# Ledger of designs, part 17: designed miniproteins, single chains, continued (2)

Each design is a single chain, and the fold is of that chain. pLDDT is the mean over its residues in the fold that is shown.

## One batch from the design tools (miniprotein)

Design m4555
Fold by ESMFold2-Fast:
Structure m4555 (fold): chain A 97 residues (1-97)
Amino acid sequence: PSDAEIDAAMEELARGVQISVVSGHIDLAIEKAKKGDVKGTEEYLQKGIDSIPDPETQKRLEEIGKKAIEKLKKGDIDGAVELLKEMKRLGVESIRR
């Protein structure tokens, strides 16, 4: 195959792995948030954000994540979970394209 075909195949595999890592960590953060576990939510959320290859997307997700943690600290679990779900969508979309 051409170098371009090999590069495209490798990028596709890398993208799939990155999506799985980001989604998995944010899903664990959502589980911790539903239990009111602020520290556990912060730990898994940071791991998810750190797995995003684009620095600008990382920064955007860090800002949304801070808002989610603030809601969780105030006892607004549903509001925090909604923001975490938005972060998962944005993180996955940034990797897909």
Scores: mean pLDDT 85

Design m4556
Fold by ESMFold2-Fast:
Structure m4556 (fold): chain A 98 residues (1-98)
Amino acid sequence: MVEEAARAAVEEVEKLVPLSEEQRRALYERTAALAAELLAREFESNEELHEAVDEATARLERYLREEVGLSETDARIAAAVVRAELLALGLEKLAERQ
């Protein structure tokens, strides 16, 4: 799950944003870490899940802009793609708990 979500996110980002090998690796590792963090948590509602994913992707956008060196626009696009992948992963996990 974690590795699949991170791979899917990176592949989708690469279609929209040009990434160096280092930027691609940084995006993959950070996305995998966020996916693992998300799966380690228990959510009682879709609202809690959405808040957690929004917080995680806001942190990712800042990381990509400030540490990875993506432009504001590219970091925003990459974060939006990762948000969609993390949300799908979290919704699947929430459905298993109901």
Scores: mean pLDDT 83

Design m4557
Fold by ESMFold2-Fast:
Structure m4557 (fold): chain A 67 residues (1-67)
Amino acid sequence: SDADKGDEAGVLGVIYEAQGDVARAKAAYQEAVRHYQAALATETDPETRARLQAAIDRARARLEELG
């Protein structure tokens, strides 16, 4: 699913960031946002929508921090 792909990309972002690979971390967080947005576009459950939005916000915060 798009949510699962978002989670995978988000985890990769954290791993690359921990390794100091800023370029790959940014790419992974951008991919996470894209997948979570795709999942959110078709999601109607309010609790799941809130969780997806929180995941998008977290990935975006990392992207802004990394520049």
Scores: mean pLDDT 90

Design m4558
Fold by ESMFold2-Fast:
Structure m4558 (fold): chain A 94 residues (1-94)
Amino acid sequence: GSVIKSPEVVERAERVRKALDLSTKEGLDAAIEILRDYAKEVVTDPEVLEAFDKALEWLRKNHDKLTPEQKAELLSRLRYAIANKDLEALKELV
């Protein structure tokens, strides 16, 4: 953001910092919230948002079965799919 000292920017930075520790449920939840906020800014298509939410729920349900590296890869793929509004890619991730 252009305003480094705003409370909203500080809160966002703290969320990003927590998301760096994907070995914890708190870190994964923070990363999911960051992606949800991003999706709300860039996507208006209800089908894309529904597919994205299903993928995030799958990741939450299976968090204990995934390594931190696998979680990071899946989150990166989800971010890429949502940025491109790629419904098919979102459906393939779960």
Scores: mean pLDDT 72

Design m4559
Fold by ESMFold2-Fast:
Structure m4559 (fold): chain A 92 residues (1-92)
Amino acid sequence: SSEELAKKAIEELKEIIEKLKEGKISAKEAGEKAYKIVKEIIDKLSPEQLKELVGLILELIKLMLELGEEEAAEELAKKLEPLLIEKGEKLR
């Protein structure tokens, strides 16, 4: 179901954030994995799920910036902005 796919995507994003915090993956790899997950799930999200997803994306970007990984943070933000804007417009 779309709800199960959304829940799995949210759980996978939380895992990426934890792995980056622990130094188990690079910021570049975290960004690439996050982008792929968001791209695949974005059209299936409810407004509430979109809010949770945006929160996790902002947490990941903030973590990248705190780690000095400005290029990875900027690349992820630029790739995700068009997808998030398009989804927001469809929910109106």
Scores: mean pLDDT 85

Design m4560
Fold by ESMFold2-Fast:
Structure m4560 (fold): chain A 57 residues (1-57)
Amino acid sequence: SARFREELERDIDDALHRMKLAVDAVAEANKKGVPRDKYLDEVKKIVDELEKKRKEA
């Protein structure tokens, strides 16, 4: 349906925005010598949210 497509596109856009923030945080951490493991949690959260929506569809 059109609604499903629009919601999926919004979810993808939100995921991309959050991934960009996580990538920027990893780049800053690398510059400062900070371990990047902390930032992987945000990426995992994005993946989990997309998986949840996929199972609900």
Scores: mean pLDDT 70

Design m4561
Fold by ESMFold2-Fast:
Structure m4561 (fold): chain A 65 residues (1-65)
Amino acid sequence: GAAEEARRRLAEGAAAAVLKAGGSEELAQTVKDLILAGRYEEAAALMRSLGTPIGLAAAHELLKL
């Protein structure tokens, strides 16, 4: 459904943001899996752990949901 597709796009965007911030592919996949499971607070915590403006911005958008 539309909600599933929106969540998938959010997960893909967050994974791309992890890679852009210098995170590993494993971290990007973990963030993607957490978002697909609806575990946004855990995904946001991992994004903040990157300590970069990109990671912080992505974490803020996840918590806005």
Scores: mean pLDDT 78

Design m4562
Fold by ESMFold2-Fast:
Structure m4562 (fold): chain A 85 residues (1-85)
Amino acid sequence: AELLIEDARRELEAIPALVEAADAAETVERLVGQILAAVGAAIEAYWAEESDPELAEAVREALLAAAEAAKDPWVAEQLRKAAEI
């Protein structure tokens, strides 16, 4: 049960590197907001010490929404991959 939160945490730990790699000035601002929202949700789930599959799914949906908002196809693909836990 906690494996889903730990797996989401591992994927979220990769997001800062993805954002830094995608340092393309304009499109990143909107993506960063959605990524930070997803990270915040996952951190709250982790600290709650409760395996909430709804929170894991909300984080996944936030990452998918960020991917759809991405103008850069590479950034969109990385975010979709992060959402596929």
Scores: mean pLDDT 58

Design m4563
Fold by ESMFold2-Fast:
Structure m4563 (fold): chain A 55 residues (1-55)
Amino acid sequence: MELKKKIADEVVKIYLEKGADAAQEYLEKQIKKYGFNDDEAQEITAIVIQKLNEL
């Protein structure tokens, strides 16, 4: 959970600084790097969406 949260926090930061395409590219690289499955990728995406909606 801690690692997924850190990745989600960084995705949100990149989204705000560089936009959606850069954030998506970063997320895809992290998913590949750590070998996350579809459920784990969806978990990270849900955290990102929640954080963006709270801004």
Scores: mean pLDDT 82

Design m4564
Fold by ESMFold2-Fast:
Structure m4564 (fold): chain A 79 residues (1-79)
Amino acid sequence: ISELLNQLQQALQEGNEDEALNLFNEIMDNPDASPEEKNEAFNLVFSYALETGNEKLKNRAIEADINDGVEDLKEAVLK
């Protein structure tokens, strides 16, 4: 998972939307991924999407949070 998170960060840095989306999905769907690792993947994708205006990555991150109950977004919503 740490390797997948590093690859995701690199894909986002390179602006490779398709690779970032695939890596994000792989992390979120991985049964060995901890909630902490899923939260980190969410934060990487969501912050990138907000900075760049990437609607596809933003919508996917929001969908993952709603379905998987990512802690960081729960903190924001429960305010």
Scores: mean pLDDT 72

Design m4565
Fold by ESMFold2-Fast:
Structure m4565 (fold): chain A 58 residues (1-58)
Amino acid sequence: SEELVKKAIEQAKGTAEYLSKKHGKEVTVEIKVEGDVIKAKLTVDGKTYEFEGDVREY
């Protein structure tokens, strides 16, 4: 469980770094774990991208 959450966080950070380089702007990353669901919210240049994943699928 904890190891899967760490992998999901690393993946979200990698996506944020990619978007930051692509747009040349700062990316805000918010990660919330609710039960078996990981919710990631990435905001760059006023645009928000939301992703949901089941912890058991990671």
Scores: mean pLDDT 71

Design m4566
Fold by ESMFold2-Fast:
Structure m4566 (fold): chain A 86 residues (1-86)
Amino acid sequence: MEEEIEKAVEEARKRLEEKVEEFRKETGDSVSALVLRHEAEEALERAREEALKAPSIEEAMKIIEDTTREVEEKIERALEQALKNK
């Protein structure tokens, strides 16, 4: 279970880092990109802690995936707002 959770968190981290890099390249806003990256890392660490307390591997994986999607949507929304304001 722990190994599967760690693998899921690492995969989620890669997905979120790619989204943050897209934000940085499209907006040129390195400061906002750094903030988004930090928020993503904090959200994943919280999801990891919650997943480790989950009663099953299925629930643990759902926690990580749900958190990853929410953060991806937040980054995409931030990108849309930044581009709309240009």
Scores: mean pLDDT 84

Design m4567
Fold by ESMFold2-Fast:
Structure m4567 (fold): chain A 95 residues (1-95)
Amino acid sequence: DEIEELIKKAEEYLQEFEETGDLEKLAEAVNQLVKALALANEEHADDDLIDRIRELGLRALDALEKVFNEPEEISELRKALEEKIEEARNHQPRK
C-alpha cells in the first residue's frame, strides 16, 4: 500500500510535469520513485511493483535527458536505476 501510494504520486507528478513543464513536479516524481524503490527493496515487493517503479524511473530519466540535454549523465543514471532494480528483484535477506 505504501509503495503503491508512492508509485501513484510519482505517476501524478510526472504527468503534471509532462503537461506543465514544471521542473518541481519532475523533482517530486523522482523523489517519490527513489522512496518507492528503497521501500520495495526493504519489503521484498513483488515483481509487478518493481516493474512499475522501473517504467516510471525510465520515463523520468527520459524527461531529464530532454530538459538538461546531457545524455552521458543520464546514461549513468539509467545504469544506476537498472542496477538498483536488479538488486530489488534479486534481494535475498542478508539474515
Scores: mean pLDDT 78

Design m4568
Fold by ESMFold2-Fast:
Structure m4568 (fold): chain A 80 residues (1-80)
Amino acid sequence: MEIKVENATVSEALAAIREAIAKAGPDAPLKVKITLDDGSTVEVEGTREEVAKAIGEALSKLPADQLATAKASVEVRELE
């Protein structure tokens, strides 16, 4: 499975990631890449729970003003 979202708010990007994770197999390894409009990239790989935790941690480290105004592109892939 592969899901791509472009020009989304960070909240919309997170919603798309959660939906993709929910549709993936519970034991399937996933790779999630979030690219912000400033060129910053958050890339995480692992199980559904590992990916959700890592994304939450990575986004919590970004400035709140950047998160409020940034546009994000998201790619979620199920690994082989």
Scores: mean pLDDT 73

Design m4569
Fold by ESMFold2-Fast:
Structure m4569 (fold): chain A 65 residues (1-65)
Amino acid sequence: KTFTLPSGRRYEVLSITDDSIDAIDLDTGSDVLFTLDRQTNTVTATHYGTGLIESYPLDEVLASL
């Protein structure tokens, strides 16, 4: 399954848990971990290939799935 964030980046989902999404960035091929914080309505995306860290509203990420 794939999803696209408001940034235009596309990801392939590897696994989903209650608190994380493990995915591959389809543009770079790099592993990305999305950490879900439901109390703050925040998702933190950690790009392991580049060290880039991004934050998104949880509702926007869930709407993209």
Scores: mean pLDDT 80

Design m4570
Fold by ESMFold2-Fast:
Structure m4570 (fold): chain A 104 residues (1-104)
Amino acid sequence: MKKTLKEKLEEVRKAFEEVRPYLSPEIVAHLDKALENLEKAIELIETDPEKAFKYLQEASEHLVKAKELADKEYPDNEKIKEVFRKMEDLILAAKIEILYQLEK
């Protein structure tokens, strides 16, 4: 069963909502911005892949900031680590699709 990028984004959102109460407001703000930019990137992949790539870069920057904070505050929380793994996988999958569209 092939999951679309939109289905993967929804899975990431659900995993994030499960851990949201455990995270500091600063980490939550960065993850919310990462998800917002990921959604915009995914929506633009076929119509404007160059703009999609810029949104993907913004999502990645917010994810890096959130991960730096989470690694300091919650180094052993497996559920939090899983959210970051799912977001990193989604960013990579979106990047592959964007690069494919840019080569057309």
Scores: mean pLDDT 84

Design m4571
Fold by ESMFold2-Fast:
Structure m4571 (fold): chain A 56 residues (1-56)
Amino acid sequence: VSDEEILEKAEELEREMVREHLATGKTYTREDLYKRLGEELGVSPETVKRILDKHI
């Protein structure tokens, strides 16, 4: 999985989490994003965080 794929998936998943929050009231943290994205892409949450942090 490339850094670009992780960034694209992170952006899509963040939008999905915002939509879910507005629809259901369920809250999400940055840690939840890292865990879910890591599970979907087969990488560790720490790897996801490191890649996202490079592009802040």
Scores: mean pLDDT 77

Design m4572
Fold by ESMFold2-Fast:
Structure m4572 (fold): chain A 100 residues (1-100)
Amino acid sequence: NIEERIKKLEEEIKKDPTNVVAYSALGKLYYERGEYEKALEWFQKALEILDKNKDKLDPDIYKRVKAAIYRGIANVYEKMGKTEEAEKWRKKADELEKEL
């Protein structure tokens, strides 16, 4: 049940507001539901939390997680028919992965 998965992730965020993976997972679930605007909101929150905690993360982990979120955003824009925007986010992800 997708509603159970969403509730579980929301509870994980309540326990640890710095859990970037949980924010990103919520973005993916809303994308799977076709709720693209909500998906973008959760991916944006994931990026904000990731950047606020950048100095606490290994640089390679930071880049890998950020690239994954960028790809999630690109997938949402692609589904919305915003092909040029999707391509910009994919290129940002590719540049981060080149440094791994």
Scores: mean pLDDT 88

Design m4573
Fold by ESMFold2-Fast:
Structure m4573 (fold): chain A 83 residues (1-83)
Amino acid sequence: SELEKIVEEAEKKLKGILTDDQYKLVVASLQYAADLAETGKDLELIEKVFNDLLSDPNLSDEAKKIVKETFEKLKEIYEKKQK
């Protein structure tokens, strides 16, 4: 799906930036947000997932930029499914 491709591109970009433990946590969060977006449910939960990641002091600014760009792409697909 388009959502899976967005997450896979984010995962590829993050793999070179994050530790193995950070990568696993962030990837799990992104996959969860993509599943929520695919069902067209709970925009507030999707926003919470991304806000939690963006507020993590252990993530670099480079990683946070990728997370934010991923959120914007997922939100566009979510909004398209609502219209």
Scores: mean pLDDT 79

Design m4574
Fold by ESMFold2-Fast:
Structure m4574 (fold): chain A 86 residues (1-86)
Amino acid sequence: SAEKEEQKRKVLALPKEEFLKLLEEAIENESDEEIRELLEKVKKKELTFEEIKERLVEIAKRKGIELDETVLKAIENTARLLYERV
């Protein structure tokens, strides 16, 4: 059953390691449109750290990513980098 769920996630959602890589690459290259829009709002000082974190959680949910502790920690670290980078 676990393998069947894993196979299902491959077509419906990104694996969590792929999601972590995607976040790192999207920040570096601004290739993800949702991340790019988030960065533009951060540059305008329109978002707090908590708001950035909430938006990243929403992006993960829209992409069908399972929000476990590892993904949530990655989101928090990404939000911190985005908040401090600008």
Scores: mean pLDDT 65

Design m4575
Fold by ESMFold2-Fast:
Structure m4575 (fold): chain A 63 residues (1-63)
Amino acid sequence: MLEETREEVAAVFADPEKRAQLRAIVDAAVEKGALSPELGEAVLSEDPEVAARALLEAQRRIE
């Protein structure tokens, strides 16, 4: 799971359009109260491992 998510995060980092879409989704989730601002920032981290872990945590929270 973490390895797959890390590869997906790396692909998003390579594509600026996908990264912008992810930022919009994270911002909307933070506004809705589904994510803390700290978790939202971690999802957008430039460290793929930090971003992958934060994405899994966010997915668990909004499930």
Scores: mean pLDDT 69

Design m4576
Fold by ESMFold2-Fast:
Order: structure tokens, then C-alpha cells, then sequence
Structure m4576 (fold): chain A 91 residues (1-91)
């Protein structure tokens, strides 16, 4: 279980790193898709008992959301910015 949880953590990390890269490129749609995948695999890591990996990936998820928030503000998308701010408050 702990070893399987670490594998899930690594898959989540790879997806979250791609999400961050796509935000930097201004591609919020692809960033959102990779962020969602990272969230699913982080949840799998939690179920499989990798508490350390979950904590590390939650910090990565927060970073991606902060970057998406800044990009949404830059684009003038107030509705997306509001949703991202609410999501960050829950973390």
C-alpha cells in the first residue's frame, strides 16, 4: 500500500508539473485537465496511505491554482478568478 501510494504520488506530480507548464504558456484548458488528473492521483495516493506524498502534491496543487488565478486575472476572467480564489480558501 505505501509503495503503491508513492507510485500514485509520482503520477500526480508529473500531471501537476504539466499543469504548471501549460499555465506558463497561457493554456488554461490543458492546465485544468492536467490539474484534474493530478488531483485524482493525489486522492489515490491518500487512499493508499502516502501521507507525505499527499502533502507534497497539495502544495503543488496550490501553486498551480495560484498560477491559474494570476493568468485568469490577466485575461480579465473574473468568474474563473472567483472560483479559483474559493478553491484556494478550501486548501
Amino acid sequence: MAEEGREATEVAKENLEKAEKYVEEGNLSKSGSYFAAGGVWTSAAAFLGDEKGVAENRERMKKVLELELEQSKKEGNEESAKLLEEQLKKM
Scores: mean pLDDT 82

Design m4577
Fold by ESMFold2-Fast:
Structure m4577 (fold): chain A 61 residues (1-61)
Amino acid sequence: SMKVTVDSIVNFLKNLGVPTSKAVEVVERLTKTASRPLTEEDKKIIQEALKKLGVPEDKIK
């Protein structure tokens, strides 16, 4: 499904101890740009947001 990747990121962030509100912030950024699966540009936005939240890169797909 088109939204599986976004939902996967939210759940992944929660499992790493990131609060749901912060995970939702990342999803909102993706929704602002497009209502579709992650693109290369979306992935960069997610990586930047995760780095700001202190998530190690090796925990990002």
Scores: mean pLDDT 59

Design m4578
Fold by ESMFold2-Fast:
Structure m4578 (fold): chain A 80 residues (1-80)
Amino acid sequence: MDDIKRRAFAVVDDIAARYGLPDSVVQHFRDMIANGHASFFNEMYQVMQANRFHDFDVYVQMGDIAKQMGDLKSAKAFIG
């Protein structure tokens, strides 16, 4: 669980660096990960779509993290 959260934080930071997300948005997602908030994956997917993300490696990482956290529906949305 700690290792999965560490990977989730790293992916959020990578997305923020690639696309220039505001610190307030980054902190919002970090808080969601820390609290295990189920809407994290859906909100991140919406942000990625709104910013026209095309980095398949990021989608694969998000899908893998969702799958490891037991969120198969979100995993399918990222990698299906």
Scores: mean pLDDT 78

Design m4579
Fold by ESMFold2-Fast:
Structure m4579 (fold): chain A 72 residues (1-72)
Amino acid sequence: GIEVKITGAKDKEALLEALKPYLVNPRIIGDNEIEGYLKKGDISPIVDAIEALGYKATVKKVYPGKYEIKVE
């Protein structure tokens, strides 16, 4: 699957809960990181869910199997 790493969330538990429909095995790793795998090959629903919580999302495709998202 396509791996997603999300960093910078102030409320990582609320963000994790919002992302459960879109990510397989979403987990909080370290202090400010959430990781999981896309349930479908489209990142757009994850970005929409992040922005619905009031964050600004910056998406980077690191390589063909991995996205990194910075939120602020």
Scores: mean pLDDT 83

Design m4580
Fold by ESMFold2-Fast:
Structure m4580 (fold): chain A 96 residues (1-96)
Amino acid sequence: SMEVEEELRRLEEALRRGDPEEARRAARGVVEAAETEEEMFEAALRALDLAERSENREAAIAALEGVIEAVREHSEDATKYTGIALRAIGIQLDLE
């Protein structure tokens, strides 16, 4: 959706600036802007990919946490949530 694309742009900008608070908010916003569960998981994966490619470690970790928190709160699919959480944990370990 247009709202998902706008929040993804905000996330990319926050990651570029190294702003952890805004990165976390924008990452949550990406997930929360989705209108269907399928869109939510697609948006979450895109947000995780942006965090993985970020050179700003603290902002990247904040974005990963934002994605996990929002998917946990809004997802009805425990299996897909687990997949998102495991991918986020893997990215965080690579950043550490």
Scores: mean pLDDT 85

Design m4581
Fold by ESMFold2-Fast:
Formats: sequence, structure tokens, C-alpha cells
Structure m4581 (fold): chain A 94 residues (1-94)
Amino acid sequence: SEALEEFVEKLIESAEKAIKENNLVEMKAYLETLKWVLENYSDLLSEELREKVEKTLKELEEILKKQPELSADEQAEADLIARIGIQELKEILE
């Protein structure tokens, strides 16, 4: 789906912006959203886009591993952002 691929490209752009801005909450949210995409929609992505998602995920994981753990409130905010993104993805495909 072109709409799915465009949305995933925007998620990658948002993740890269979160990295640049050192926004740990958004980095955690996009990590969870992109993991969900690979687990549920990998077969619907082009090989090139799948490789971009995998690269972005690895970058997010390496950065977050070196950072202090998010507070409970920050983790809840990240989880909410991820849930909203996943719901938008489902609406594109369903």
C-alpha cells in the first residue's frame, strides 16, 4: 500500500527528528511503533523501506540503551503516542 509506505516513511522522519532533538519520550514511542510495523506489516513493505525501518530501530535501541530509564509518567506518554500511531496504521489498512 502506497499510503502505508508513506506513513512509515513519515514515522522514520519523525524518529530521526526525535533523535536530533534528544526527545527520549518520542524516541521510545517511535521505537515501539516501528517494532509493531515490522512484526505485523513487514511483508507489505518494500525491501528498501523494511531496511530503513530496521536501521532506524537499531539506532533508536542503541541510543535508548545508553540513556537513563524513562520515568513512569514519561513511559506512559511514550506508550500513548505509540498506541495513537498504531491506531492510525490500522485505519490505513483496515
Scores: mean pLDDT 86

Design m4582
Fold by ESMFold2-Fast:
Structure m4582 (fold): chain A 93 residues (1-93)
Amino acid sequence: MLDEKLLETAKEAAKYIKKAVEAVQAGDMEKAQEYGKKAEELFKKMKELIKKGASDEAVEEAARIMAKAYGEAAGLSEEQVEELAKILAEELK
């Protein structure tokens, strides 16, 4: 249940990460700030779920979901996405 909530929160964060990157690419800095702030709030919620006892496997999967969304929007390679996922997993812990 904590793991499920963490993964659902990561999927929501991924949507806002993608929208924020797309807004930056379109030059819409107001929308980029709104979506970025929403992603940041969801990231804080994920940290709270991890503190409550979400598994390391769920943390790594949450990080992969977010890294993939950013990478697809920003045009990163698979190797860069994997590296970003490792960074995000450390930031969540």
Scores: mean pLDDT 85

Design m4583
Fold by ESMFold2-Fast:
Structure m4583 (fold): chain A 82 residues (1-82)
Amino acid sequence: LTPEELKQKLEEIKKEIDKLIEEARRDGFSDKEIEEIKKLIDSMKSSPEVVKGIIEAMKEKDESKRNEIISEAARKALEKAR
């Protein structure tokens, strides 16, 4: 990915995340879960794969599966950074 393509994907992902956060608040996600997701997104701005994983996790109703998806996405981004 070029830096321009990466930035464009990240902006598209941010818009989707904002919508999902609003939906998650309505669906009963805790403030702590939402804050944790925001922190992960902010930490991984350079990795579209981690952000995609977080978006997928936000769509998941099972808390255990959500945590697994987030952890897996973070792990993959960390491996690519090395």
Scores: mean pLDDT 63

Design m4584
Fold by ESMFold2-Fast:
Structure m4584 (fold): chain A 102 residues (1-102)
Amino acid sequence: MLSEGEKLVVTSHLTLVGLLSEVMIELRRQGIDPSKSPVFNELLSLLQQLSRLLEQLYKAGRLDDVQQILNEVQKLYNDFARGKLTIEQVNQRLQQLIQKFS
């Protein structure tokens, strides 16, 4: 049986993958190759950093911090999917999250 903390960190990682997928869909909709997009490459780097941070927080027992990051990433995903944020704004918000919890 998975612990609540294990479920939380898995859900967090799935949410990061969901955000990545939504950005890839939007870039392709605009006729942009994601692999050639500087802002997309920045997003990949930020998501890798956030993934490592989530694992560190989980191992440290900081589950409230993992939950806060999950809530912020879920909001970010929804705002982006609804066209409320640009990819540059998504990257800025992810940088702020990493800085806050690092």
Scores: mean pLDDT 87

Design m4585
Fold by ESMFold2-Fast:
Structure m4585 (fold): chain A 80 residues (1-80)
Amino acid sequence: MLAELRALATQILAATPAEHRAEVQGQLQRILTAVEQGDYEKAIELTRELLARPVVQANPEVRALVERALELLERKLAES
């Protein structure tokens, strides 16, 4: 799960327009830190915040990757 999330984070950054990459990277780091700490509820909240960003909503490829990350986190929380 963590490895899959790191791979998705890399893909999200690659698909994000360069002008917004720093802000998206900051949010992704917060999400990954929450996952590393086992705080899946916080990771889900932060991922929903990322999904709501205008840059994510305007870019279907980025949106699909963020939605996939959210699904992985929600599944992990449900397994707990």
Scores: mean pLDDT 85

Design m4586
Fold by ESMFold2-Fast:
Formats: C-alpha cells, structure tokens, sequence
Structure m4586 (fold): chain A 72 residues (1-72)
C-alpha cells in the first residue's frame, strides 16, 4: 500500500482527472474524456481499495468511462 503522502497525491490526481473527464464528455470530446477516466482508474488502482472514498471515486470513474464508450 502506498504511503499516506503518496495516497493523498494519487487521490488528488484521480479527482482532477474525473472532473476533467466529465467536462470533456459534456463538451462532446469523447476521446479526451476516455483518456481522463482511464488515467483516474489507473491512479486509484495504486491506492488503498478498502477506503470508501477510493471506492466512490472508482465507481464515478468507471461510470464515466462507460458513458464515454457509449457516446462513441
């Protein structure tokens, strides 16, 4: 499991990518949205998956990724 400092950085980066993915998808930039959601999921996989916050962010990123795929 990453250090607390590493987990904080990974969670902050994942949140930014989820927000960017939502913005891109709303603008119709499907490929950009897919890239952001994929990056968020990669970052979250490196964190403590027992953390409820990580679980919520992972569900949001996964839902966004699937929505972007459906928009293609």
Amino acid sequence: VPSEEEQKKLLEEARKHIEAGRTALAAGNVDEALAHYRKALELLQKTDLSNPEVQELAREAARGYLAALAAK
Scores: mean pLDDT 82

Design m4587
Fold by ESMFold2-Fast:
Structure m4587 (fold): chain A 65 residues (1-65)
Amino acid sequence: IESSEEVKEIQEKLKERGVEINGEIDGKYGGTAKDIQKTLRLAGYYNGEIDGIFDEEVLKAVEKY
């Protein structure tokens, strides 16, 4: 989807915690969003669908990760 400050902040936070992010920290995610969701699910913080959409549940999972 389009660039956003929220996505950029999420990318920076996850990269700091050792998650591999494809491409630059620019607020664009596409396939990277699904990789982030998979990582959060494996860590036990996210139980939603791997759909590439960042909703409130994904944001809360990032906060706990």
Scores: mean pLDDT 65

Design m4588
Fold by ESMFold2-Fast:
Order: sequence, then C-alpha cells, then structure tokens
Structure m4588 (fold): chain A 100 residues (1-100)
Amino acid sequence: SATEEALEALLEELKRAAEEWKDASPEEITRRAEELGRRINATPGLSDAAKAALGDAVVGVYTAITRAKEEKASEEEVERIVELAKEQAERTVRRLKEEL
C-alpha cells in the first residue's frame, strides 16, 4: 500500500539520519530533525498515533546523537549509539506496519 511504502521510505530516512547526523553540527542536526518531523506530519495515510510514534523515533535519534557529541563519546561508542538508534527506528516502523 501507499502507506506501507511511505513507512518504509521514512525508515530508510531515519537510518540515513542516524548515519549522517553523527558527522553534522548540532545546529545542522536540529534543522534536519525539524525537516524530517515536518515530512512525517505531511505524509498522507498516517494516523495521528503513527505520526507521534515516528516523531518520537526522530527525537530518539536526535537525542542519542547530540548527547554522544556533547559527551565526546569515542568513535566506537558513537557507532554503537547509531546502531541502537537504527534498531529502535526499525522496531517502531515494524510495529506500525503490523497495525495496518
């Protein structure tokens, strides 16, 4: 369905965000997180609950990456945090697809 395709596209964007934001400035990460949030809210076919859950996933990635940068985490720790953020996004999207 169009909704399932949109969810898969948003998951790929969340996974890319986790990879790309680790190398971005805090200001750039904030801007990109706001852009992704707007895209989620503009996606037709998603329930308000689904939009909230996806928004929470964006906040989760944002918080994990920005905190790692503030705490000057090692490259290995940043990589682990990115992987965990991707897994959390995958779980959120999987749950939303099961509710379709």
Scores: mean pLDDT 82

Design m4589
Fold by ESMFold2-Fast:
Structure m4589 (fold): chain A 71 residues (1-71)
Amino acid sequence: SAALQRELTQLQTRRLVLQIALESEQWLLEESGDRMSPEMRQNQLDARRTLEARIRELDAQIAELQRQLDA
């Protein structure tokens, strides 16, 4: 349906935004991780895990909507 296609597009856009954020956090850790305190590095790693979890949740929602559209 058109409604499901719009919802899919919105979720895909949100996933893209989170992927860009994750890549930026990965770059920052690679560039500056060895210059961070252990506490700061752990906080950045925790932030990355949170972003990865949110992306996995969106991937599951996208996969479900794609199944509904393919049916």
Scores: mean pLDDT 86

